# Ledger of designs, part 96: designed miniproteins, single chains, continued (5)

Each design is a single chain, and the fold is of that chain. pLDDT is the mean over its residues in the fold that is shown.

## One batch from the design tools (miniprotein)

Design m19333
Fold by ESMFold2-Fast:
Structure m19333 (fold): chain A 96 residues (1-96)
Amino acid sequence: SAEELIERIKEALAKGDYKTLLELFEYVKSNQEKYLDDDRLWELLAQAVSFLAALTGDYDLIRETKALLDEIMAKRPQVSGDLKTALATVNMMLSL
């Protein structure tokens, strides 16, 4: 479930478990249709990936996250403030 994924992301982020964060990112990306309407998951995922990318210097991960968020937003009739904030954060990181 989305709630279970949110808790796993929070735990991995708190522990600095970067391998688990990457695995969770790939899982959500591969199963995005199941989570299309879960704004909280997308917001947290963007935050966690941006943090990970900043620590590792993985600029490709930030670009991949932006592409995924753009795709999700294009599939939705309404875009929440949370998703817009997530996209703005990723765009800011890409500008650095």
Scores: mean pLDDT 76

Design m19334
Fold by ESMFold2-Fast:
Structure m19334 (fold): chain A 87 residues (1-87)
Amino acid sequence: SELLRQLAEAAEAAAEAIRAGDDEAFLAAAAEAERLLLQAAPHLTPEQQQEILALIHRAQQALAAGDREAAAEALRELAEYLRRLAE
């Protein structure tokens, strides 16, 4: 699935941007990931949607707490999950 591969790339880019402290790159990657997720959502099982949302929520909670490393880790886990689904 090209959409899932691109979504994984966007999640990875977002994780890297958080690690680098690059807010502009993070916002760009997050916007691209949201666009791709909306396109992919109708093709995902409920279980896959739940796992993706759980990883996104973990990243959001970590960012809200100021834990940038935990947020980047959650997004890397999301990217790996999406890469496995894209196979």
Scores: mean pLDDT 86

Design m19335
Fold by ESMFold2-Fast:
Structure m19335 (fold): chain A 119 residues (1-119)
Amino acid sequence: EREEALELLREAAELLEEAIKLAEEALKKASPEVQKKLKEAIELLREAAEKVREAAELVEEGGERERALELLREAARKAEEAAKLLAEVAAEAGEEAVEAAALARGAAAYVREAARLLE
């Protein structure tokens, strides 16, 4: 279960980093109004990625399971918030924002599954 959870967290981290890269590409082409939401989404994705990495380190060390679960719940929430913002601007921001939203949702799903395996 722990090894399976760690694999899911590594996949989630990769998806979040790819989502950040795509959102940054969308930001370069966006109008000022769309840029505000993209910047907010990028911040949420970065916060989610850091929490996933911290939780993975705690799980790998075999300690502080409750703290790891707390971090994962926060990470999933932030990734979902980012996905919502990316989806809201998808029509204006283009394909990169659509893909970033999908990756952020995928990351949130992996994080929630990892959290379930650790409970």
Scores: mean pLDDT 88

Design m19336
Fold by ESMFold2-Fast:
Structure m19336 (fold): chain A 100 residues (1-100)
Amino acid sequence: AKEELKKIVEKFSKEVIEILKKNNAPQEDIERHEKGAKNVLKLMETLSPEQTANLAYVYIDEVIEWAKENESQEVAKEIEEIAEKAREEIDKIMAKAKAA
């Protein structure tokens, strides 16, 4: 469960960075997101699977809020769409872990 959750966070972060690069976001914003993702993934190594999922949801929410404040409505919506997909994947992993 933990490794799968970490992969979802990594994939989400990479997709966000690609959207930002496509929309000519400042290099400082790109670096902030890269560092943020790395810090979250490192923290997850010390957490339980349930805590890892909770941190992943918080991280996704923070990225959405940042995008709504700092990007165009179109860019924020694109990030929100990939965030919804990431949340669905987390929910599926946690449902499988609980059913075992």
Scores: mean pLDDT 84

Design m19337
Fold by ESMFold2-Fast:
Structure m19337 (fold): chain A 68 residues (1-68)
Amino acid sequence: SDAALRQKAIDAARRFATAAALSEAQIDRLVAMIEAASPEQLRRADFFAALSAIRAGDWAAAERHLAA
């Protein structure tokens, strides 16, 4: 289901956030971006591209990957 896909993406993002030492505000922003993203965007490479951008500190690029 789309809800299960989104929950798995949130769980993966939280594990990523712990490893990347993101702040609570950054975690909230990432979760909000995932909740706003379509299931198609979460299935595409866009989700992993967004996480890679965040790891590089490029939040603008991350938002573009999840907003397209």
Scores: mean pLDDT 77

Design m19338
Fold by ESMFold2-Fast:
Structure m19338 (fold): chain A 83 residues (1-83)
Amino acid sequence: MTEEEIVERLAQTIIDAGVETVKDPSVKEPAVLFLQEAKKKYGEEVLKKAAELAIEKARKLVEEGKLSQEALEQVEEIVKEAL
């Protein structure tokens, strides 16, 4: 698996975690812990790239009406707590 593939997969996981946290706030802590483990496994630079990609994609999805503003806020909060 390439670094590009890992970044893309992690970015999608971050977005999905943000969406799920809006439905169930208890999802946030496990999501942050998962990303902290991913940081340990893949390195800080990979996690930063994934986080930046997740926020960029989530913002675009909000602009397109496909994601709630609340979900974007949870994506940003999860990223902030994990990094």
Scores: mean pLDDT 86

Design m19339
Fold by ESMFold2-Fast:
Structure m19339 (fold): chain A 73 residues (1-73)
Amino acid sequence: KKEEREEVIKRLEQAVDELRAAMTALDPSRAAEIQKEADRLKIEGRIKAYSSVEEGKELLDQVEAQLAAARAA
């Protein structure tokens, strides 16, 4: 269970880093909106504190959706 949680956290950190890289390529207004949404989700703290692995995977899906939106801009 801990091993799977650590893997989900690592994947989320990688996805967030990829989202930040995508935001850097956008115009300032689009980058700011996406950054605000990512910060609102507080993904890392939620998983570390008391989230299930399933919740972590759902959060990963949310980050991937934000990344897809950034790339569509």
Scores: mean pLDDT 64

Design m19340
Fold by ESMFold2-Fast:
Structure m19340 (fold): chain A 66 residues (1-66)
Amino acid sequence: SASRALAALLRRSAAELVAQTPDPAAAEKIRELADRAVAEIEASSDPERATRIAQEAGREMRAIAA
């Protein structure tokens, strides 16, 4: 499903950012954000909402890693 694909992509993006983030506190925030966003995506029956959640989470994770 689209939601499963979005969740998998978000998990991979989070893992890559965590691997590149030397700050343990920032890495933990990225993991928490990804876990929360994935749960919301998997709980959502609305593909448009799932896509918005994934895009917003991706933006926030990148901002934390910067």
Scores: mean pLDDT 85

Design m19341
Fold by ESMFold2-Fast:
Structure m19341 (fold): chain A 80 residues (1-80)
Amino acid sequence: MMKIEIEVSVKTNDDGNRSFSVKITIEKDGETYTFEGSATAKNDKQYRQAISLLGEAVRAALEGDVDKVKEYIDKFNSIS
C-alpha cells in the first residue's frame, strides 16, 4: 500500500512577498520518503514559478515518483 501526505502553507509577509512551505511524505514499498521545501516569491515571476513547481511536485507525489518529487522540490528551494 502507498500512503501520501502533502502539507502546503502560504503566507503573505509584511513586505508583500509570499512565503511558501511544503512537506511531502511518501510511504511506498516499506520505505518512507520525506521532502521539505520553502520559497519566498518576491515578484510575479517567482510566484508563478513557485505555484508551477508545487503543482509538478504534487503530481509526481501522487504518481509515487520519488525522484521527480526530489527534482521539483530542489528547484522550488532554489527560488529566491
Scores: mean pLDDT 84

Design m19342
Fold by ESMFold2-Fast:
Structure m19342 (fold): chain A 67 residues (1-67)
Amino acid sequence: MTGKLYYYGASEEMIEFAKKGLKEKLGADSVELVEVESAEEAKAKARKDVVENGIPAVAVSEKGAGA
């Protein structure tokens, strides 16, 4: 199954870490990367995919201090 990774301002390292988690813990065979306009949008879209569509999804963002 294809998992979705929604990201905003995330580093390549953060994306790869989340991608590994999506494959290992949620059983995604492949991961589709989707860039969004905000951290809140990333979370909203990931939640919608999991809750409404049954698609494994995660959100990744560098929003805030320490990015």
Scores: mean pLDDT 76

Design m19343
Fold by ESMFold2-Fast:
Structure m19343 (fold): chain A 57 residues (1-57)
Amino acid sequence: SEKIKKAAEEISKRYGLDVDEVEKILQEAGGNPGLAALLLGKRFGLDPQEVAKILSK
């Protein structure tokens, strides 16, 4: 829960996205950084490789 919130805040801040929408997608991915990066890439046009790197830290 806390790890998902921190990741959502970092991605939201970096890309200028709504934190609640990012958090929802991270929850849907169930903590899988590859799936989360793919979903964020599809919905917001983010680079999945860069997002996966952020989520894997």
Scores: mean pLDDT 80

Design m19344
Fold by ESMFold2-Fast:
Structure m19344 (fold): chain A 71 residues (1-71)
Amino acid sequence: SEKEEIWRKLQDAQEKAMETVKKHPELKPEIERLLLKAIIYANMYIETGNEIYKENFDYYLKKLDELIEKA
């Protein structure tokens, strides 16, 4: 299901974020900001089904992935 896919993506992102923060503690504020945004929009999409929240979830998840890759 799409909700299960979103939850899996969020869990994977949280794990990678935690590992990156351990190696690069200077990135913690930005990683936490992006991760929090992804969590908020994921939950809003799961609760409402409103596509705008999925678009925002995908956006913040992508920004988080880009930051982690550069670390």
Scores: mean pLDDT 87

Design m19345
Fold by ESMFold2-Fast:
Structure m19345 (fold): chain A 82 residues (1-82)
Amino acid sequence: GMDKLAAMLKSQGITEITLAVPYDKAPDVIAAFESQGIKVRVISVLDDDEALQTLAAGYADMVVGFGSTPELAKTFSFPPPL
């Protein structure tokens, strides 16, 4: 789940990340990432459209917590390192 994603990002040298998440899922997402040693900043959003707009505008590095299944949609929009 989120812990595995956070561990992968940490292995790439990421120690802080900004996530667009549904407001009701933000605590669980923060806990998962912080358990792997990544500091999270959350942008609470009301729906997937707002989340995708936030990602496209470059305000968030990743969208998490959306989807009708326990498998959360993973959209990466951070530029390559540098």
Scores: mean pLDDT 69

Design m19346
Fold by ESMFold2-Fast:
Structure m19346 (fold): chain A 71 residues (1-71)
Amino acid sequence: ASKEVLQQIDPKVLIPALVKELGHEDENARNKAALALGELAKVHPQQVLKALIPLLQHEDENVRNGAVFAL
């Protein structure tokens, strides 16, 4: 999705959905979620940072790597 489309969705709903995708079995889905979180961080930096920082300690390595990439 484009940056414009991401801004139309409530970050309280969008951020948890993208976080879930960071643990997806498909590498392309994980990469798209990380890129989308990175774009969302440019507009809602505080909300994205609050969601991503706890993920740096997540049990799933894919979620941790996606959080680092999105930061």
Scores: mean pLDDT 76

Design m19347
Fold by ESMFold2-Fast:
Structure m19347 (fold): chain A 101 residues (1-101)
Amino acid sequence: MKEEYRKKGEELREKAIEYAEKAIEALKKGKLEEAVEYLRKAAAYAKKAAEYYELAGDEEKAEKLREAARKLVEAAEAAEKGKAEEAIKYAEEAIKLLKEA
């Protein structure tokens, strides 16, 4: 049933939020390597959540999750370049999209 896919998508969305929040904490502490790892995990969870929302027939939520995943990748790239403030901005924008989904 679509409900099973929606539940799996929701669990993965919650994990994406958790790792994105951990990434912001790491960025604020200057732990750039840890932040990159958390941001890439968050992006992977957001992308997988989008796949489950697509299977559930919820294309609007899937699209928001794909946009969040893209922003998390941009945040990771900014963190790899030492741009902590830019990385925080992208990660916060991603969390907003994840919570709206």
Scores: mean pLDDT 89

Design m19348
Fold by ESMFold2-Fast:
Structure m19348 (fold): chain A 92 residues (1-92)
Amino acid sequence: MKKEAIEQAIKGIDLAVEAARRGMSFEEIRRAIIENPEEYGPAFSLYAALVEERGRAPSEEELLERILEEAEKSNLKEVAEYVRKRLEELRA
């Protein structure tokens, strides 16, 4: 992957993890995506999907696990490595 794409993905993941820590509502997430789709796009879309599926804000662990699953399915090795490291830090 291009370095810029990896950096953008990581930034989006960090913002989505912060949203999970804050317990952001579906409406707050939807607004963030609409206002800044390039910044909030993929990871926030996964956050929104988890809120819809579970009827509540996901935990950091639940969000990171979903992001890891999608990164692995898409063969995004660098993103998958970053998320695995974040999960290890969270579980340590």
Scores: mean pLDDT 76

Design m19349
Fold by ESMFold2-Fast:
Structure m19349 (fold): chain A 77 residues (1-77)
Amino acid sequence: SSIEALLRAYAEKLRAKDPAAAARIEELVAAGRLRDALVEANGAAMKLKDFDGQIAISREIARLKAPEIEAYNKALM
């Protein structure tokens, strides 16, 4: 998926600066835990003050939440 591709690319970028966070993101992606992987990646981006990374990751979190927001709104109607 596009989310897996983003997360793996971000983990690759992190490997030199935060190898532990990079390994954790890859582990979570391999386990199919994409939401947890996005949270881990966002935390790493914040720690490193990687604002471009934070923006990219936050957009993917928003995309994942859009169906949940729509489902919640439909349940209220």
Scores: mean pLDDT 78

Design m19350
Fold by ESMFold2-Fast:
Structure m19350 (fold): chain A 67 residues (1-67)
Amino acid sequence: SMMEKQAEEGRKLLKERTKNAKTKDEVLLATIKSAKEIEEKYGEISDETAQALAEETGEALAELDKK
């Protein structure tokens, strides 16, 4: 479905951008940029995609907090 496709693409973009993130600000900037690209491509961010981006952001922030 379009919603699943959008959500998975959003997660993939955010994972790629956060792989080299060293600060919380870099993670948040990656989230903003990923959301913007999805919105530009699809015209909207679905609730499913917003949830996926929030979850991925939380995971990236949690990994930083382990250090």
Scores: mean pLDDT 82

Design m19351
Fold by ESMFold2-Fast:
Structure m19351 (fold): chain A 99 residues (1-99)
Amino acid sequence: MREEAKELAEKAIEAYKKGDYESAFAYGYNALLLDPEAPEETALVLAESAVKLIEKYKGDLSKINTYLVFLTAAVSAAPENKELQEYLERAEKIYEENK
């Protein structure tokens, strides 16, 4: 793993533990962009943060679409991860309910 990706992954996990889902999402996404083989916990933190942000911004289709697009990219990087697929399905349901 790239050292830069590892640092971003650690920042994502710490932000998530503090309830800072916007920072957790941003750091997690950038970690996966730098290294798709980043720890699975990084992808899960990104996915759960995206879902929490979609729930927070219900009615803001632009923000919901942004988080959904990035979550879809994360699932595409780890297609065998069933937990990531479950978070994507949950996010898609929230998006459909807000159309």
Scores: mean pLDDT 77

Design m19352
Fold by ESMFold2-Fast:
Structure m19352 (fold): chain A 65 residues (1-65)
Amino acid sequence: SAREKEVEAEIRKLAEEAGVKSLEIDFETGKLKVEAETREQVLGGAAAEILMAALSAEKLIEERR
C-alpha cells in the first residue's frame, strides 16, 4: 500500500507538470485513465501508464518470488 501511494504521487506530479486535466487511477485493475488534449499531456499520460505498469510488474514479481 505504501508503494501504491508513492507511485500515485509520482503519477500525479507527472500529470500536473504536463497539464493533464483529469486523471483516474485504478490500483485493483492496474489501469490508468488520462484526459489529454496536447502532445505534452499525451506523453505525460503515457509515462504515468509506464509507472503504473511497473507497479503491477513489481506485484507480480513479489508473487513469483
Scores: mean pLDDT 74

Design m19353
Fold by ESMFold2-Fast:
Structure m19353 (fold): chain A 81 residues (1-81)
Amino acid sequence: SSAERQAAALYAAGKINLIGAETNLALGRETGSARFVADAINDAQSGKDSFAKGGALSGDAELTARGAAEADALRAAAEAA
């Protein structure tokens, strides 16, 4: 269905954003750059938002919760960096 395709695309976008958050957090920690840390926070939030939108369309509570938990962990780590 259209909703299932939209949910799948949002989950994929969420995963890509969380990879971006993880990469930017690693770069921020290695370089001490506040810009990479800020990008990691932004990517983590974008990932969380995408998983939430995907969950609203699909009703996949487990996948939505896992995405949100990973995003929250990455954001917390970046804010502590």
Scores: mean pLDDT 89

Design m19354
Fold by ESMFold2-Fast:
Structure m19354 (fold): chain A 75 residues (1-75)
Amino acid sequence: SMEEIKKEALEIGKEIIRLVMEILKEKDPAKRAELMARVAELQKRLRELFSQLSPEEQEEVARKLEKAFEEAKAK
């Protein structure tokens, strides 16, 4: 259902944000490469889910993820 797609997109988006924050703090190049590969896979999944949403729903999800990213970056 559309509600499930929106929920999964938000969860994946938040997971990507968390991993990106880990990458920024990670000092080991090998570990960073593994985390980056994980992010790439999640980004592919997120794009697929996002394309199934209407433009209005895409905007809603995007706004929530933007806010989550700003909050994560600030703290």
Scores: mean pLDDT 86

Design m19355
Fold by ESMFold2-Fast:
Structure m19355 (fold): chain A 85 residues (1-85)
Amino acid sequence: SSEEIALFKQMAEALKETIDRLLKDGKISKKEADKLKSLVDQMVKAVQQGDYDKLIQLGQELEKELNKIKEEFDKTFLEVVKEKQ
């Protein structure tokens, strides 16, 4: 639905803001930030196209990359989400 797509876009924006903060704080490289943002953008397109198989594959890739920095990511993501409340 359009409401589900809108919610996913809001989550994607929060993820990208988290990635930008991690880059600014020196927690990830520019190359890693670009890769993570690319995965998020591809996931948004997959949702818009109804390509749930691609969404699952991209989500697994994103999770593997984020697991390398899980503690730093989780902390920063919570800060971003709190600011949007």
Scores: mean pLDDT 86

Design m19356
Fold by ESMFold2-Fast:
Structure m19356 (fold): chain A 66 residues (1-66)
Amino acid sequence: SAAAEAATQAKIGRAVALMRERAADPSLTVRQIAYEVGFPSLATFNREFTRAMGVSPSAYMAALAA
């Protein structure tokens, strides 16, 4: 479980970094981020990101673009 948690945390960290790097790109989608950082599904990404960050991926991206 610790190894799985560490792997998930690393993927979420990668997603956050990618979102920040491309904050000005309005065409960037949550789906693209999810698959690029190695999540097998959008549903799993949404759940794990929200658990780690306290906000949804779309809300986080919207805040960065504002």
Scores: mean pLDDT 82

Design m19357
Fold by ESMFold2-Fast:
Structure m19357 (fold): chain A 86 residues (1-86)
Amino acid sequence: MTINQALNDLKIAIQNNNKDALVESLTTIIQNAPELTDDQLENLAQLINEIPNELERLIIVHNTINALQEIDPEKAEKLKNLLNKN
């Protein structure tokens, strides 16, 4: 799965309220964090902010930032800033 495919799968998972597909798509994106472009990070931030349930969204934000911090701290900071803007 490419990052662009994972982003598209994440969008579909959010639209369908499919939690398992959402976690799978996010895991793929995070595992490929060093390859994320600024445009892909912006798309990821936008998609995360589209999660309708506030508590679920906050948990996803926290877990995603923490996981990215382990793999690519610079991209974790960029995503954190994008999430604060949206």
Scores: mean pLDDT 83

Design m19358
Fold by ESMFold2-Fast:
Structure m19358 (fold): chain A 74 residues (1-74)
Amino acid sequence: SAMEELEALAKRLRSPVLSEEELREIARQILDIARRVDATRAAALAEKVLAGTPTLEGVEDVAVQLHIELQSQQ
């Protein structure tokens, strides 16, 4: 499920060492989930993160937003 995919990506974000390339990869995967489930706010945040240099905090914010939107889509 989309929630299980997001949980796996959120677990990766808890790694103490993440490169910019790894953060960008995680953000891309979150964007793909957001687009697939029509989570428009999470998708917009992910696109903003990917348009610049992704930070851990920025990617975490995207993951939180997707989690909120997935919970509201019951």
Scores: mean pLDDT 86

Design m19359
Fold by ESMFold2-Fast:
Structure m19359 (fold): chain A 93 residues (1-93)
Amino acid sequence: SIEEEIEELKRRFKELKKKIEEAKTLEEVVEPLRELAELVAMTQLKGAVLKSEKLLELAREMEEELRELVEEVEEKFGEEFPEEVEKLKLLVY
């Protein structure tokens, strides 16, 4: 069901977000952030194709959390690695 798919998407998002929040190095952020950005984009695409307001709303919420998470990464690593953090932002945009 669509409800089961939404719960699975929320679970995957939470797991990836936790990996990024717990990262001790910028290198540990790269792959989870790429996967998270892909998850958000795919959720939005599925919502549009299926004309599912629930999936589109989830994608909007995920996009907002992803934006906040990128800001946290910049606060944590941006002073030491400014060029690398700017490059990392391109994975999200």
Scores: mean pLDDT 86

Design m19360
Fold by ESMFold2-Fast:
Formats: sequence, C-alpha cells, structure tokens
Structure m19360 (fold): chain A 63 residues (1-63)
Amino acid sequence: LAAALERGKEAVVAAVKAGVAPAAAANAVYAALKETYGAQLTAAQLAAIKNDLLAVANRTAAA
C-alpha cells in the first residue's frame, strides 16, 4: 500500500501538470487505490488517503 500510495501521489502530480483538474486527478487515483486496497482499509483510512491525494493535487495546481 505505501508504495502504491507514493506512486498514486506521483500520478496525481503528473495529471495536474498535464492539465487535469485537481479534484478529477485525485478522484481517479483514489478510485484505483480503493478498488485494489479498499477491503483492507477502514473508512477513516480511505478518507485520509482521499484527503492526502486532493491536498497533493491542490498544492501542484497552486505551484
């Protein structure tokens, strides 16, 4: 999971830099992670991942 989350953050940064809206980039990566790891994670952990990905997307867009 940790490596997948790190790769997910990189994918979000690349997508936002390519012109994808921050929320769309974060949601796409979140959906992929939830599909693969959702059964192993609590609702609180999933919410934390979604918020982290969205924060990365917004920081990238602001730069």
Scores: mean pLDDT 80

Design m19361
Fold by ESMFold2-Fast:
Structure m19361 (fold): chain A 67 residues (1-67)
Amino acid sequence: GSTVERVALHEILRALEAGDVAGAIAAVENAKKQGAISDELADRIIAALRAGDVAGAIALVREALAR
């Protein structure tokens, strides 16, 4: 549900703002497995982080939180 998604997105954002890229990827993978975020959103965030685009990953999480 929306509340579960919001909690997962805040945990991902916290890891990213702390510079913990490995922790952020783990949080995204866990959120995807739990169905807390869509597979599409999870895959986009992971792709951005693996490409070194931390700012793009943060933007994706913030856009999802603004909904």
Scores: mean pLDDT 86

Design m19362
Fold by ESMFold2-Fast:
Structure m19362 (fold): chain A 76 residues (1-76)
Amino acid sequence: AVSPEVLALTTEASMLIIEAAVYRSLGEKPPEELLERLREAIRRLEAALATATEPADIAELQAEIDALREIVREAE
């Protein structure tokens, strides 16, 4: 099962994905401050992934990192 710590981190990151999606729905680029928050979230999730040992945690962190990276790539 996914650990509570990993679930909390991915939940926080998912909120940023929702914010970015709102800008995309309006045909607008996310503001620079939001892009920086997305990049910070990626770094935090990568740090957690580096110390993760549970397969479920590794899978959850990797999926969230991939989703965030795609959003940043599309916005830049």
Scores: mean pLDDT 84

Design m19363
Fold by ESMFold2-Fast:
Structure m19363 (fold): chain A 75 residues (1-75)
Amino acid sequence: NKKIEEQHKIIDEAVKKGLIPESLKDKLKSLVTPSTLSLYPEEEQPKKLYEDVYDLLTNNGVPEEVAKKIAKKIG
């Protein structure tokens, strides 16, 4: 699935840039899988991904401005 591959690339680039700790990489990628996304209607997936990514990042010490920017790119 091209969209999931692109979303995973965004996560990998954020880790390479030092915006996200590498320890969160696998947790973030687990939010962006066919199985996880299929739990929500397609029209709700962008908003749910934004919220889940933002919450995971901020709960693990990533600054709000950085978390919002990354969540917006993924959602």
Scores: mean pLDDT 79

Design m19364
Fold by ESMFold2-Fast:
Structure m19364 (fold): chain A 70 residues (1-70)
Amino acid sequence: GHMEEEARKAGEGLVKKGLENKEKFEAATGLEVEIKAETAGPRNIKLTLTVGGRTSVSIVSADAAKERAS
């Protein structure tokens, strides 16, 4: 539905911002960085961050993700 589409777009925006920062971080530290965002139900975004082979997972609300993607 419309709400799910908005959540997906917010997740895509967060990944885009993360990828822009990834290049600077990798250049400064020499560590490999991977950022992934996916919808975890209609109201939440699941963020997966891998730095130097170490993976961290966090869940943020779709509303918070929308605000941060702006």
Scores: mean pLDDT 71

Design m19365
Fold by ESMFold2-Fast:
Structure m19365 (fold): chain A 92 residues (1-92)
Amino acid sequence: SLEEKIAEKLRKKWREAEKKYSHLKTPEEYVKAAEESKDPVVRAVLYTKAGLLYEAQATPDDTELRAKAGAYFQKAAEAYSEAAKQIEAELG
């Protein structure tokens, strides 16, 4: 199906982006790299990594770091949606 082909291409590109940027260590480095990238798959991966790292730094009562993580997860979701639409257009 078209949906399965889109999902498979997204999974492959996602893994490739994770490998390419595996040298980055801090959420700030991931955010900068995401903002410099025109590739929505790369942006989605890097914003997701930034969000996860901010969430990992947060204590249970750290509302500011959790809000920051949430904001980057939102940016990741938007980039992922853009990536899926671009892949769908390439396949159609």
Scores: mean pLDDT 87

Design m19366
Fold by ESMFold2-Fast:
Structure m19366 (fold): chain A 99 residues (1-99)
Amino acid sequence: NKAKELIEKAEEYLKKAEEYLKAGDIDKAQEHIRDAVSYLTVAQALLERELSDEEIEEIYEAVKEVLEETTVPLTEEQVRIIIERLKESLKELKEELNK
């Protein structure tokens, strides 16, 4: 199941973001948050309709590019809040996938 695989990737990057936040590396935490959001967005799209491998890659790359171009430097507190919100979103998606 590709949606499950993408959710697991989002969770992995989010975990790495939290590790970097704890180490005080806010820039790397923010970078890994962008990857987590990109995988999460593709996983949500896959749950709404069937996607080809090419469409999955295109959506992932487009979301990541937009996030890289539009993201401003975040504070440690902002990064912490975003990580907590993304954890909640991932938990909800995992519960929907297991129904």
Scores: mean pLDDT 80

Design m19367
Fold by ESMFold2-Fast:
Structure m19367 (fold): chain A 89 residues (1-89)
Amino acid sequence: EEVHKKLVEQLKKTADNLVSEAREIAEKLRALGLQDEADRLYQETVEDAKNAVKLAEESPENIVQAMDDLTRAARNVRRLRELAEKAAA
């Protein structure tokens, strides 16, 4: 299905972007001595992003769960941003 294939490609790009952003922020936070929280949030982001892509690739019926996992990954990236903002202040 063309629509499903396009959706999976878009989810992969979004997942890759979230993981990349989380990695960059986590590396900065580790340098500031916040490594435990940074590493936990980064690992959760990677796991949720990978799971979302896998679910979407397996079946169109999994799209709701895939979106939920991707939303959780985005939430963890937001938490990383908040930690970085607080550390910079």
Scores: mean pLDDT 84

